# Ledger of designs, part 25: designed miniproteins, single chains, continued (2)

Each design is a single chain, and the fold is of that chain. pLDDT is the mean over its residues in the fold that is shown.

## One batch from the design tools (miniprotein)

Design m4837
Fold by ESMFold2-Fast:
Structure m4837 (fold): chain A 100 residues (1-100)
Amino acid sequence: SLIEELRRLHDETVARLRELVANNASKRDIMGVVGQYVLEVLDLLSRHNAPEEAFQEVNDFIRQVTQIQQQTTDTQQLAQQLLQLLDEFTERLIAILEES
């Protein structure tokens, strides 16, 4: 159920980010969606007693998001980079959970 919930959360977040890009939303709005995603992932991992490696993967994701945000001034480019990072992060996180 944890993996199914994470995949659902990923799909909802990707759909939300794509909607924001289509509507020329602000950098703040895009970062708000990513921030909410992080909080929901952490809640899911905590409720399911996920291994420490999963939380470390989230910390690495937060670091990468922060770096992209600081280096990218164009909102469309920021969103594209965050969408790519979200896909990569979700697959890495699921792989950790499947090996636990």
Scores: mean pLDDT 89

Design m4838
Fold by ESMFold2-Fast:
Structure m4838 (fold): chain A 75 residues (1-75)
Amino acid sequence: SSIAEEVRRTLIEAGVAEEEAERLAERVGKLPSESQRRALHSARALAEMVKQGVLTPEQAAQLLEREIEELEAEA
């Protein structure tokens, strides 16, 4: 999925470890299309918070993983 690839790139650019970014992006790619868009929006918002020094890359990855878990439960 192009959305999953965009999530992966967004996380890597924010400093998330490549292996973690790939795992999270793969999970996003398995979600319904609307949930994929929600996950991408959240990944971008979290990446911006890392850029602003509000979150660490590790904290951003943990918050995104929690949101992915919630989206998976809805699907």
Scores: mean pLDDT 87

Design m4839
Fold by ESMFold2-Fast:
Structure m4839 (fold): chain A 65 residues (1-65)
Amino acid sequence: SRLVGLEILLMGAAIEAGVSIKSIELKDGTLVVEVEAPTEEQKKKFEELAKKVSKETGEKIELKF
C-alpha cells in the first residue's frame, strides 16, 4: 500500500539522519512522525529528508520533536 511504502521511505530517512522514530500515525491525510529527542543537527537533516520524501510522493508529512 502507499502507507507501507511511505513508512519505508521515512524509516530510511530516519536511519540516514541518525534519528529514532517514536511513532508514525496517519491523521486526516497527513502522516505524523514523532521523533525521540533528536539533536539540532539530526533534526535539520531529518526535516530536509522528510521534505524530499513529501515532494517526491506528493504526501503530507508533519514532524514532531
Scores: mean pLDDT 82

Design m4840
Fold by ESMFold2-Fast:
Structure m4840 (fold): chain A 110 residues (1-110)
Amino acid sequence: MEKKKKLIEEARKLAGEAVDRLREFAQQHPDDIDAVRAAGEEVGRELARKLIELAKKYNMSKEDLIEAAKEVTRELGRAAAESDDPAFQVGLAAAIGALRKEVEEYLKKL
């Protein structure tokens, strides 16, 4: 379905933007793991909000939103695995956790 492909493509784009944002933040705060974790949590919440808005815009199912969130999680996890920066890895892990929590809370309220 074209709408599902658009949702997944937009989700991947959002994940890439989040990775770039957190990488730059971690580089600017190399000795402040707590600041990078907090930034990751904020980025994860923002990603969840944007994914939910995209799912509503394209009239996507609960299952499609879950698939899009899994794709974002996979891209963030890949960036963490490819990095040797512990601060960046902590930020990405925090973003994944916050994203999953916000999407789960939204789905429970449907």
Scores: mean pLDDT 85

Design m4841
Fold by ESMFold2-Fast:
Structure m4841 (fold): chain A 67 residues (1-67)
Amino acid sequence: SAELEAAYRALPAERRAWFALFATHLSDPATLLAVAEFLRDPSEARLAEVLARVPPELHAALRGLLA
């Protein structure tokens, strides 16, 4: 979608690589948008939103990106 593409383009280069990796495991556009928003502006609240929506195997990588 145009919204998801805009969110992706707003990411720093290193965060775009992480988004591309996570996107290979996710199909829901709302979840992908939440991941992009977390990567753009990481916070505990955004991390909690993303963790509730993504498979457990992605949790360690997402938690590491907050630190």
Scores: mean pLDDT 82

Design m4842
Fold by ESMFold2-Fast:
Structure m4842 (fold): chain A 62 residues (1-62)
Amino acid sequence: TEAERDALVAELAAVEGVGPALAEKLVDAFGGDVRRATPGQLATVDGVGPKTAEKILTGLGQ
């Protein structure tokens, strides 16, 4: 599902503190499960701190 992947990368990259490279890392690590990940799981990705993890979940409607 390339279109779904591209949409998810774009959605993540729009989050404050998340650029395209970090968005790609998140999708590579979690895929669609990024929408259900905990802040702790997101923070395991290089470049994601606790505040960035919270912003990602807020941006994804969590």
Scores: mean pLDDT 77

Design m4843
Fold by ESMFold2-Fast:
Structure m4843 (fold): chain A 69 residues (1-69)
Amino acid sequence: DLEQQYQQLLEQLRQQLKQWEEQKLQEIEESDISDKKKKELREKVKKRLERTREAIRQYEEALQKKLEE
């Protein structure tokens, strides 16, 4: 049904964000920059992704409640 399709779509979106995070972290790790700078960039990526995932989770819960009547 629509609710299940919506849940699957959001799950896919979260999985895509995880893949994006992993890719970015690998790019940072493989780059020819200092370890300190790599750590700073990794922390920035992680914080942004955590906020984005939390926002998605909250929107998901709100929309699921609306779909359930």
Scores: mean pLDDT 77

Design m4844
Fold by ESMFold2-Fast:
Structure m4844 (fold): chain A 79 residues (1-79)
Amino acid sequence: SLAEQLQQQLAQLQQIEERAKAGDPEAVKQAEQIVRETTHKGLAQEGVVEDTEEVYKKRLEILEEHKKKLEKELKEKLE
């Protein structure tokens, strides 16, 4: 059950990351939402302006770190 939940989370993050890297602003917002749920702080405190390249890079970076963390947990559970 836990391994299946981690697989589902990874699939969602993978899809969102791909869209965000393609320049989809909705995907960037979804990444922010996921980070908020995991950190209970999110990116909102950074005083974000959606059109800024720096903002986009920060969101993608946080999403990638979170995705890698879940990937590691999943691999450890399946091994």
Scores: mean pLDDT 63

Design m4845
Fold by ESMFold2-Fast:
Structure m4845 (fold): chain A 80 residues (1-80)
Amino acid sequence: SVREALMAELEALAREAERRIQEVIRARDPELAQRELREMTARFNELAARARSAGDEETAAQVEEMKKLYEAIIERIIRE
């Protein structure tokens, strides 16, 4: 189903987000952190928009929560 495909994409994006967070921590480069934040935020926004277009508000809400968590984590790393 469309929902199952969107959920699978969210799972893959969540795994990629974890990988990017580890990369940012390892590199200790604020410019890299800002680029990763921008890139991943755009990808979360695109997936949320696709979920909404499909009428799947629940998946869209989950994508937005993942985005907020990712942004908070990266911003905290930049500040430390």
Scores: mean pLDDT 87

Design m4846
Fold by ESMFold2-Fast:
Structure m4846 (fold): chain A 76 residues (1-76)
Amino acid sequence: SVAAEIEAARDEFLATVPEEYRELVRELLDQIEEAIRAEDLERVLELRKLAKETLPEDVYIRLTSLVGHMLRLHLA
């Protein structure tokens, strides 16, 4: 299922995030997933901007890739 695929991708990503950012990234992903399900693209963009301002660049880039994957799964 799409939900199972997203959960697996999220868990794999979180395991690679530095421990000091892991809780923040988990909270951001929860909010992004909710916004995607609600089709609230403005909220997704707000959360991506917050991530860019709060996370290391490498973590932000990888988060953006995961968000793109999640959007593709929900819009397919």
Scores: mean pLDDT 84

Design m4847
Fold by ESMFold2-Fast:
Structure m4847 (fold): chain A 93 residues (1-93)
Amino acid sequence: MTLDIRTEVVDAVTQEVLAEREETVEVKDIEEAKKAVLEAARRAAAELGATVTRVEEPKIEQQGDTVTITVTLLAVDADGRNLLVITTGTLKL
């Protein structure tokens, strides 16, 4: 199954979008999709030199043949800025 992943890194105070990333990966099931979405979020934080402070529980929504998985990380960059890393994976069944 094909999973389309989009990540936005946002300054939690100013709401400025600091980085955006997109990738497509092949997954076997929804558990592998959840892992891929979380790893994409962690990579985005790491590329900005940010330290992850909290991983929120993945939100899973299904509409018809489409499953959407959203992972939100809280992170702090080297300058002490609070970041939200929001990663959304879209899986077509």
Scores: mean pLDDT 85

Design m4848
Fold by ESMFold2-Fast:
Structure m4848 (fold): chain A 70 residues (1-70)
Amino acid sequence: MEDEQIEQLARFLAEQRGRPEVTEEDREEARRILEFGRLTAPLGKAAAYEIAGRLEEARRERERYLELLE
Protein backbone atom coordinates (compact mmCIF):
# COMPACT_ATOMS: atom_id res chain seq x y z
CA MET A 1 0.00 0.00 0.00
CA GLU A 2 2.74 2.47 0.95
CA ASP A 3 4.55 1.62 -2.29
CA GLU A 4 1.45 2.46 -4.33
CA GLN A 5 1.16 5.84 -2.62
CA ILE A 6 4.83 6.52 -3.32
CA GLU A 7 4.41 5.64 -7.01
CA GLN A 8 1.30 7.82 -7.36
CA LEU A 9 2.95 10.82 -5.71
CA ALA A 10 6.21 10.29 -7.62
CA ARG A 11 4.28 10.23 -10.90
CA PHE A 12 2.49 13.42 -9.95
CA LEU A 13 5.81 15.12 -9.12
CA ALA A 14 7.34 14.02 -12.44
CA GLU A 15 4.31 15.31 -14.38
CA GLN A 16 4.39 18.64 -12.54
CA ARG A 17 8.04 19.03 -13.54
CA GLY A 18 7.30 18.15 -17.18
CA ARG A 19 9.02 14.77 -17.18
CA PRO A 20 7.45 11.93 -19.18
CA GLU A 21 8.89 9.28 -16.86
CA VAL A 22 9.12 8.82 -13.10
CA THR A 23 12.71 8.89 -11.88
CA GLU A 24 14.27 7.44 -8.73
CA GLU A 25 14.67 11.00 -7.45
CA ASP A 26 10.91 11.53 -7.80
CA ARG A 27 10.26 8.34 -5.83
CA GLU A 28 12.72 9.38 -3.13
CA GLU A 29 11.06 12.80 -2.84
CA ALA A 30 7.62 11.13 -2.68
CA ARG A 31 8.88 8.90 0.15
CA ARG A 32 10.12 11.95 2.07
CA ILE A 33 6.82 13.82 1.59
CA LEU A 34 4.71 10.86 2.71
CA GLU A 35 6.99 10.16 5.68
CA PHE A 36 6.75 13.81 6.72
CA GLY A 37 2.97 13.49 6.50
CA ARG A 38 3.03 10.44 8.76
CA LEU A 39 5.41 11.93 11.34
CA THR A 40 3.60 15.26 11.76
CA ALA A 41 0.07 16.18 12.74
CA PRO A 42 -2.76 15.69 10.20
CA LEU A 43 -1.73 19.04 8.70
CA GLY A 44 1.38 17.34 7.35
CA LYS A 45 -0.71 14.65 5.68
CA ALA A 46 -2.92 17.35 4.17
CA ALA A 47 0.15 19.03 2.65
CA ALA A 48 1.34 15.71 1.18
CA TYR A 49 -2.08 14.98 -0.33
CA GLU A 50 -2.32 18.51 -1.73
CA ILE A 51 1.08 18.14 -3.43
CA ALA A 52 -0.17 14.82 -4.88
CA GLY A 53 -3.29 16.59 -6.21
CA ARG A 54 -5.57 14.61 -3.90
CA LEU A 55 -7.55 17.62 -2.77
CA GLU A 56 -10.47 15.81 -1.08
CA GLU A 57 -8.13 13.78 1.13
CA ALA A 58 -6.10 16.91 1.90
CA ARG A 59 -9.29 18.69 2.97
CA ARG A 60 -10.27 15.75 5.21
CA GLU A 61 -6.89 15.76 6.96
CA ARG A 62 -7.15 19.52 7.53
CA GLU A 63 -10.54 18.93 9.17
CA ARG A 64 -8.89 16.39 11.51
CA TYR A 65 -6.26 18.96 12.39
CA LEU A 66 -8.97 21.47 13.30
CA GLU A 67 -10.63 18.85 15.52
CA LEU A 68 -7.38 18.53 17.47
CA LEU A 69 -7.55 22.26 18.30
CA GLU A 70 -10.75 21.83 20.36
Scores: mean pLDDT 71

Design m4849
Fold by ESMFold2-Fast:
Order: structure tokens, then C-alpha cells, then sequence
Structure m4849 (fold): chain A 62 residues (1-62)
């Protein structure tokens, strides 16, 4: 489900896996472009270090 993919994307981001995070976010939102998914994955990984950015972008970036 969408929730399952969003959760998995967040977990992948916390694990430092940008590509896995991006793939999960893209699956959660089929309308999301590959570029948007890459940005969301990078934000999730950055968020594990900084906290705010990844959390904000995981549901706000599209």
C-alpha cells in the first residue's frame, strides 16, 4: 500500500540508502517523477543527519 511504501522509504532514508528511499517514494506516488523521487530520497537521507529536512520532504515534496 501507499503507507507501506512511504514507511519503507523513510526507513531506507534513515539507513542511508538514497536509491531505495527514492524507489519506495516513487511507488507510493506513481505520479511522482524520477527527479522528484531522487530529491525525496536525498532529503530522507539528509534528514537522518539533520532531522527536519527529511521529515518535511518525505510527504511535502509531492
Amino acid sequence: SREDDLRAGGEAGLAGDREAAARHFRRASPGMTEEQARLAGRAAVAGKDGGGAGMALSGDGA
Scores: mean pLDDT 70

Design m4850
Fold by ESMFold2-Fast:
Order: sequence, then structure tokens, then C-alpha cells
Structure m4850 (fold): chain A 93 residues (1-93)
Amino acid sequence: AEELLRLAEELAEALDAGDYAAARELLRRLEELGVRTEAEGDLPEESRIALLGAAAYHAVRQAYETGRGENEATATDPVTHQTGRVRAAVEAR
């Protein structure tokens, strides 16, 4: 369904706007629709949501084009120097 792609586009807009509350809700909706997410490390919640949201967006985009998507990302928060790794995966079929 185009619903996954639409939610991923809305997630990207929320992240660009710095609306982490909306991004968190959109991530939950994507997970309800079958996106599997993992997070490791000690990133602050907003940085973790931003990183995981980007990974979920790329996984959904890839799944829309190929039927399956997976994306993994790592980051260091520039303020706290905390690090984290996230992964998102989805099958669109």
C-alpha cells in the first residue's frame, strides 16, 4: 500500500521541522504497519528518534521500489558526545 510511503514522507517532514513528538507518533504507526526497528547506544531521545526516523524513511523508500527495505545508521550527538546505532527493516509484500 502507498500508506507506508505516505507515512514515511510525513516522518521526513516532521524531522525537518524538529517536531520530535510527531516523528515519534509516525514511527509508532510505521511499526504498526510492519516496520521493524532496533536501537543501540546512549543517544539522547531526540537524536535517537531523528536517526531512527531517517533509517525508517530509507527502508520504506527502498521497500516501495524493490518490495524489501533495510537501512542502518550510526551517529554521535555533537552536544553530548553520546553515540548510537539504529536499524529499520520492512517488507512491502
Scores: mean pLDDT 81

Design m4851
Fold by ESMFold2-Fast:
Structure m4851 (fold): chain A 58 residues (1-58)
Amino acid sequence: SVHEEAVRLAEDSRKDIRDSYTKEAEKNPEKKDELMKKMDESDKKLDEAIGVLRDGLS
């Protein structure tokens, strides 16, 4: 269904975003705290979007 596909795309985006921030933190350890905060903010936005998709498209 379209909602299952949308959830998969959101989870794929989460994986890519987390991977990017993790690699950047490894490259620039002095920025780790800033990058982890941005990653957490991104994760929360994705959780909100996924929640709306799951609740709204039953």
Scores: mean pLDDT 79

Design m4852
Fold by ESMFold2-Fast:
Structure m4852 (fold): chain A 61 residues (1-61)
Amino acid sequence: ASISELVQQAIEELKGQLDMSLPVSENAGVVAEYVFLSDPAKFENQANEIKQEAKKQLSAL
């Protein structure tokens, strides 16, 4: 799966746990951590890319 697809899946999984009144940057951090923890070894060099994608997708909601 692409980073975009993984972030989209993470947002869907977490939608009941996210406080949408919080800044997008805070929710993007939660989404990025969820993706990172699914495979830390795979994503260790992509943490910023995952966070930026999460911020982009959450900003579009």
Scores: mean pLDDT 78

Design m4853
Fold by ESMFold2-Fast:
Structure m4853 (fold): chain A 107 residues (1-107)
Amino acid sequence: DAYARFQAASATLKKVLASLSEEQAAATAKLIAERLSASPVVESASATVDHKTGQVSVVARPADGATALEVHEAILEAIGEALSEVAPEKAEEVRAAVEAMLEAART
């Protein structure tokens, strides 16, 4: 089901995030915040990544008229793009996980 697919994909992303160095985790957080702040559905955003746990925390202020789903999709896309840039060797795994999470969020 959609929830099981989301959970599996989320676990994959968490493993990739937990495999990052402290420097890569910091770079990922910065790129997530920059990409989200450039998004038309987000007014402002901040992000942190814990390299030990793989935990990502994103605080995003929705732009006026943006839906919760649009903001959630923007967050997942920003995470995937940032990780693909910081860890290009894992880009395919990251993109597959983000796509699965987006599919699950839409169903």
Scores: mean pLDDT 82

Design m4854
Fold by ESMFold2-Fast:
Structure m4854 (fold): chain A 117 residues (1-117)
Amino acid sequence: MELLREQIKKTISTLSPELQKKLEEILNAETAEELIEAFRKAVEIIKREVSDEEEKAELVALIVRIVALVMLEKKFSLEDIEEVVAAARELIRRELSPEHAAELEAMLDAFLALHKA
């Protein structure tokens, strides 16, 4: 967990200051509403700053992993997790190619399934 957090921070430090600020807002989110809003804003920044589809998909995937980590560490309720996952699926489907969207949706489905067991 600590090594993963350090690796995420190192990756964030290579990004634009605007995107770094939104990722810090994601890391510090305490409610589903805050997490969804920060995720949405981070994706909008990526859309403006990144023109390469593959790099865009990799950055969105990184944010999805950070969002999942925050939900686990902050011990979000199943209801809150379902709300965040639903919002993430909508953004992923809207902004990424069908192929990249399918991969990230599968990850979100697996994450949600673990919390329903």
Scores: mean pLDDT 78

Design m4855
Fold by ESMFold2-Fast:
Structure m4855 (fold): chain A 100 residues (1-100)
Amino acid sequence: SVGDRILALAKELIEEMKNYENLSEIEKEALVHGALLVLALMIQLGLLQTPEAAELAKELMKELSKITGIPLNNAADFQALFRELYGADSIQELLDDVYA
């Protein structure tokens, strides 16, 4: 059910990204970081094993690429962006850096 909730959130974020230009500045920032963290969770928890989940990840990367101007063509491009923005290779490492 956690995986199902993450995939449902990914789908909701994709729709919100299509409306990006109509959002407030704080909503824009929250949406971009939310999408980055959801995509990281999908990859790191191994949720991309179904065609539906893989397609959602591709759509998230496509919308993030459009909004940020940074090309996100595959998981490696995404991991490079995640490392650049958060200074960590995984959500676990990010949490360890913040709380330890």
Scores: mean pLDDT 78

Design m4856
Fold by ESMFold2-Fast:
Structure m4856 (fold): chain A 87 residues (1-87)
Amino acid sequence: AATLTPEQIRRIAEVLRRAAERLKGVNPDAAKALQEASDRVTEAAERNDPEGALKAIADLGKKIAELTPEQQEEVFRALNEAAAEVL
């Protein structure tokens, strides 16, 4: 598996944080899940723990999979828009 650099992990955390901000008024539960994932990814970056970052992303993916298709589309749109701003 590819090893993420701390800089890449921090960029992922920023994408998740911005996506959470976009979803606060639309889907508060999804926004909270993204914010919690961003916090965990940030903690992983501070500890230089790329496996911890990947686990946080995988756990987020499981939560998104429990959403309706409409809610999943809202999350993916927010993530794509945030990624375009950060990456």
Scores: mean pLDDT 83

Design m4857
Fold by ESMFold2-Fast:
Structure m4857 (fold): chain A 100 residues (1-100)
Amino acid sequence: SFDPSEFLTPEELAELERVRAALRKQFPDLSDEDIGLLAEYLVLLKHHPEASERTKAIIDRILAGEPLSREEVIEVLKEAAKFVHPGVQKELDRIIEKLK
C-alpha cells in the first residue's frame, strides 16, 4: 500500500479515516487490509472527474455515517474498477466477491 499522507490533503486524510471507520462498522467480516484498500479507492473515486453523480452521492452517504446496502457498495466498486490498473481490478473483484 502507499502512504496516504504523501498524496492527500489533511481534509482528504480525515475523509479517508471517516470512510475507513464507517466501512469497518458495516463490514466487520472484511480484513483491515481490505477495508483500507476500499477506503482509499472510494476517496479517490469521489474526487475523480469522470465518476458518476450517483457514485459520488453513495460515497457522501458513507462519509455522513449513513447505512449502505452491500449492493450499493458493490455498485461503487464496479465503477472504481473502470479507473484502476488491471492488478488493482483483481483485488477489487476479490473484495466484491466477499461482499456478495
Scores: mean pLDDT 76

Design m4858
Fold by ESMFold2-Fast:
Structure m4858 (fold): chain A 80 residues (1-80)
Amino acid sequence: MEEVEKELDAALLALADPDPAVRIAAAKRVGELSKKLVEQGRHDLVEQAIGLLELRLSHEKDPAVRAAIQAAIEEMKAAL
């Protein structure tokens, strides 16, 4: 349980990485981890992560990174 939360925190931090490839991978990882968190009943963490992704999207200028974040948000909302 704690390990999934730690991985989520690391993925959310990686959304601030200067490399767009790292930010794309981070967005995808947040989506993957959210599926496990929903299975664990941690809807609170998934809703918090959606809010953080929406905030990052508002500041993101790279179209590929924006698409990855939008896809992750849609996947997370569908899992709830």
Scores: mean pLDDT 83

Design m4859
Fold by ESMFold2-Fast:
Structure m4859 (fold): chain A 72 residues (1-72)
Amino acid sequence: SRVDALAAEVRALIAAMTDPATRAAAQAVLDLLEEWVAANPDTPEEEKAAAFEGALTLVRALAAEEAARAAA
């Protein structure tokens, strides 16, 4: 599904992170979102996908910030 694909992309970004604190922050976002989905199984697929797209945007920003710090 689209949700599964988005979740996989978020997990891949987290796995590529080298800073433990950044990885932990990104993992907390994913964990909270997966917990929300489990608690609300009847949520429409488009709403779940939108939530994971928001998480992906945030995790991408965290990854970009880590990369910028590593390059400095």
Scores: mean pLDDT 84

Design m4860
Fold by ESMFold2-Fast:
Structure m4860 (fold): chain A 86 residues (1-86)
Amino acid sequence: SLSAEQQARAAAHRERAAALEREKASLEEQARLAREVLADQLGLDPDTATDEQLIEAVEKKYGKEAAEKLREELEELDRLVAEAAA
């Protein structure tokens, strides 16, 4: 009985862990794609562009207020990804 209960518990834990890993992977992928799309729109290389280059390009094209807002959004995105990965 204990072995059967342990097996059922292990199966439930595996299913939940798999669901959480899919959620974390999805959030990480969305963060990566958002940065790549933004880099491409700003005329930067999506594969090599840094957050600082994205912020500088936004400041140059849209002004300091837009650049500060982007900095805040990128910091929040990184925080959410880090929390999901923890």
Scores: mean pLDDT 76

Design m4861
Fold by ESMFold2-Fast:
Structure m4861 (fold): chain A 59 residues (1-59)
Amino acid sequence: MDLEIAGYIIKTFRSTGNISGSLKEAAKVFGISVEEARKIYEKAISDEDFYFKAMEIAD
C-alpha cells in the first residue's frame, strides 16, 4: 500500500534524519525492495496531495 509505505518512510526520516536508513527499514517492514521504497518516497515529495494523504495514514 503506497500511502502507508510513504507515511512510514516520511515519519521515520523525520525522527532519524537518515533517509537511507528509513528506506531500508520501510523495505524490510513492508517486504519490498529499497528501490521500490525510494520510488514511493520520491512520489510523496513531488506530489503534495499524495504526501498529505500518506501523513494522515501514518498517524
Scores: mean pLDDT 80

Design m4862
Fold by ESMFold2-Fast:
Structure m4862 (fold): chain A 98 residues (1-98)
Amino acid sequence: MEELEERIREEAKKILETAKSNVDMINEIVAEAVRIVNETHTGGYENLEKEFEEEFLRLLRELAKLGAPKEVLEMVKDGLKLAEREELAKKIEEIIKE
């Protein structure tokens, strides 16, 4: 668990340093969340969605702590609202506020 948290922090830092645009940063966050889930996942489709959301939120929190542009978090929130993912969008709003 501690090693995974350190890895997430290091990957978040790398994403922040290497992303060329807000869209590129979002794509890298999604790709890394998918990668983590693929390495650890067992079970059905319902577990995949939950595990993805958990890792996605962890990466977003670390990026916010590292000073990622608030516009990236706002774009993710807006995209989730368009996809009718209101509960996940609300969790992103909480990250943006604090």
Scores: mean pLDDT 77

Design m4863
Fold by ESMFold2-Fast:
Structure m4863 (fold): chain A 100 residues (1-100)
Amino acid sequence: SELQVELIDLVDEIEAIAGALPESKHPQALAIIRKMLNEIKEKFPELKDIIPEDPKSLTEASLALGSLVAFSTTLSEEQQKEVLEILKKAKAELKKLYES
């Protein structure tokens, strides 16, 4: 689906930005991603068992995003749109962190 492609592309963009950050900014990037994942879990309680508890590294955060992408095929179009909006906000914050 078009929404599924947008979700995959947006996750790939988030991972690319986070991976391009200097190691000194990884804790701040991880905090942004954790906040995003927690907002998704609060809006969609069904994802709480699928998205790992509080990732401790960018590698664990990447695995959590992969789980979100895999599960997104079970989400309605409206739920996918809400997830995309949350991801877009996280991407914007990561870009600000990269530019700082």
Scores: mean pLDDT 83

Design m4864
Fold by ESMFold2-Fast:
Structure m4864 (fold): chain A 66 residues (1-66)
Amino acid sequence: SASQARIQVLQEQAKQAAPVVAQYRQTEADYEQGRVSQQTLDQQRQQVQQLSDKILAADLKMQEAI
């Protein structure tokens, strides 16, 4: 069904988001240590935000399909 397909998309995006979130946390730790620039941190934050937005969009579509 459409609802099941939307749930699967959300679950897949959550799995794909996990390594990006882990990378962001590593970059944040490196920034606190002075190892990376604020620009690098901002770029990683933007990538996490984009994935978050995609997950939220998929969740909204899932709710509409149900």
Scores: mean pLDDT 73

Design m4865
Fold by ESMFold2-Fast:
Structure m4865 (fold): chain A 62 residues (1-62)
Amino acid sequence: SAAEEAAARAGRGAALAAGGDEEQAKRGSVLGKIANTPEEAGRLGALAGGGDEAAARRMGQA
């Protein structure tokens, strides 16, 4: 679905923005799909990309 694709893209983008590699970006995409909100997708993606808690909080800002 479009919403699922958007969530996957958000998670992937957050992982790459946090400095993650391709494997971490793939994990960020998967985590984005199962996130409850767009904010959660960004937060989980940043963590998958190797970001710390502060980076995750910024990406998941509501």
Scores: mean pLDDT 74

Design m4866
Fold by ESMFold2-Fast:
Structure m4866 (fold): chain A 106 residues (1-106)
Amino acid sequence: NIASNLKSPDIQVQLKALDELAKLLDSPDLSVRLAAARALADALNSPHPEVRKQALSLLGRALDHPDPAVLRALAQALEDAARRSPDPEVSAQAAQLASILRQRLA
């Protein structure tokens, strides 16, 4: 279960769950793709630096996703993550990725 693994005390299990979550962006089910986009952006608020770095890397790869609905969901989730993050570096990175997505969707 990806959701359970994202809360694992083992950081390697969390990192593997992020990779699986990124694959769900290509799910044939739109609701699954949108949930995956939101969960992946939310990982930027992880207390673990390695989890935040992996999430940022996966989100960067997702910027070229062919589904505009996924890109809009990513932009909204990244904007939300930027506002909620107590870490100014994570907040700035999330805002930058959201800005890039908004430019590509314009």
Scores: mean pLDDT 81

Design m4867
Fold by ESMFold2-Fast:
Structure m4867 (fold): chain A 94 residues (1-94)
Amino acid sequence: SLVDEVTDMILNGASASEIAKLIYENVEHPFKFSQIEREVQFLIALHKEQKLSRDQLRVLVNTMITGLKNAQPFVPPDLVLDLSNVTASIRAYD
C-alpha cells in the first residue's frame, strides 16, 4: 500500500522531497506540492525526535494521507513549525 511505502521510505532515510513526490503523484488532493513536502518534513522530524515505532509512524502516515484526500491538512497552515523541535511546536499551538 502507499501508506506502507511512505512509512518504509521515512524509516530508510529518503528525502522529504522524494516522499512528497510519491504522495503528490499517487493521491488526489487540492494542496500545493509545498504543503505535502511540509507535512512529510514534519513526520520525518517527529520520528527523529520521538523514536516512533514502525506501527506508530504508520498510523501517522495513514492519518496524513487520509487528511490530504479529505482536504484537511495534517499540519495546520497557521502552526509555527520548528523542524528542529516539532514537539515544542505542537505544544505551543495548543
Scores: mean pLDDT 82

Design m4868
Fold by ESMFold2-Fast:
Structure m4868 (fold): chain A 70 residues (1-70)
Amino acid sequence: MKPLHEILAERLGISLELAKKLTLWMFLNGVSLLEIARGLVTPEELAKALGISLATAQRIIDRIRELLGL
């Protein structure tokens, strides 16, 4: 069975390292993919948390929405 960070790396088009960082941050903050997709997390907050650009954070959120059919 593929671990969540490998699935996210493939589906969101991000590096495995960034997917691991996202998964760990979600776990530590009690945030689900669905909550990110629904706007509980802003692109600015995600960019700061993961050390990425605002454009990359917005793309990740958009890809999560696509993945969940939103």
Scores: mean pLDDT 83

Design m4869
Fold by ESMFold2-Fast:
Structure m4869 (fold): chain A 70 residues (1-70)
Amino acid sequence: MEELIESMKKMADLTFKAAESFIEGGRESGNLQAAIAFVKETFKRVIDIAEKYSKEVAEEIREREKAFLA
């Protein structure tokens, strides 16, 4: 259980790092809106999976996404 929660938090961190790269690539290529849409879909999937194991972790990811896309 503990190892799984740690892995979920690690996956979230990696997902945010990948999202940052996609947003930057979208901005540079003039496809920013498409990059944002893809990132939102990815986070929705990650949050849905996290919620099955921990509602608290899912809420942390949701708040991080909100701040990230602000």
Scores: mean pLDDT 79

Design m4870
Fold by ESMFold2-Fast:
Structure m4870 (fold): chain A 90 residues (1-90)
Amino acid sequence: MQEALEKLSQAYTKYLQALKVGRDLAKQIARDSAIDFYNDEKHRLAIKWLIKEMLAEAKRNSSSPLAQDALDFFTLMLEVLEEKEEEEKK
């Protein structure tokens, strides 16, 4: 669990740093991180659970400007993970 949280925290930090350069770069960082997490069988389930939990928390705090960056990041991450899971079932 702690390793999964550290990996997700590092990905989010890179996303925030990329946002200072541009939104397109930030979205690419989020997608690349989600694909890496999907391929990490050891942490995939823990990371997916953490993403859902962080999304729920960001939605509760949606009036904060900081919550919008978290919502955008975790929503993109979850969409990529679920899309990859659906592709694997075909």
Scores: mean pLDDT 79

Design m4871
Fold by ESMFold2-Fast:
Structure m4871 (fold): chain A 70 residues (1-70)
Amino acid sequence: SLVEETLERFDKLIEKAKEMGNEDLVEFLKESREQFLKALEKMTPDEREKVAQEFLENLDKLDKEIEKKK
């Protein structure tokens, strides 16, 4: 599911941020992940897939920015 893919992407980005020693980015990503999970609790399955897709696209953009700064 897109929800599972989004959570996996969060976990991979948190790992990358830890490897970079960027504690602020780790905190931001963990907070964003928790906000994502809380938002999903109030949504229908269709809304969850749509929101997960939007988060996944934003995380992919962030991953590209992180790679550019390494």
Scores: mean pLDDT 82

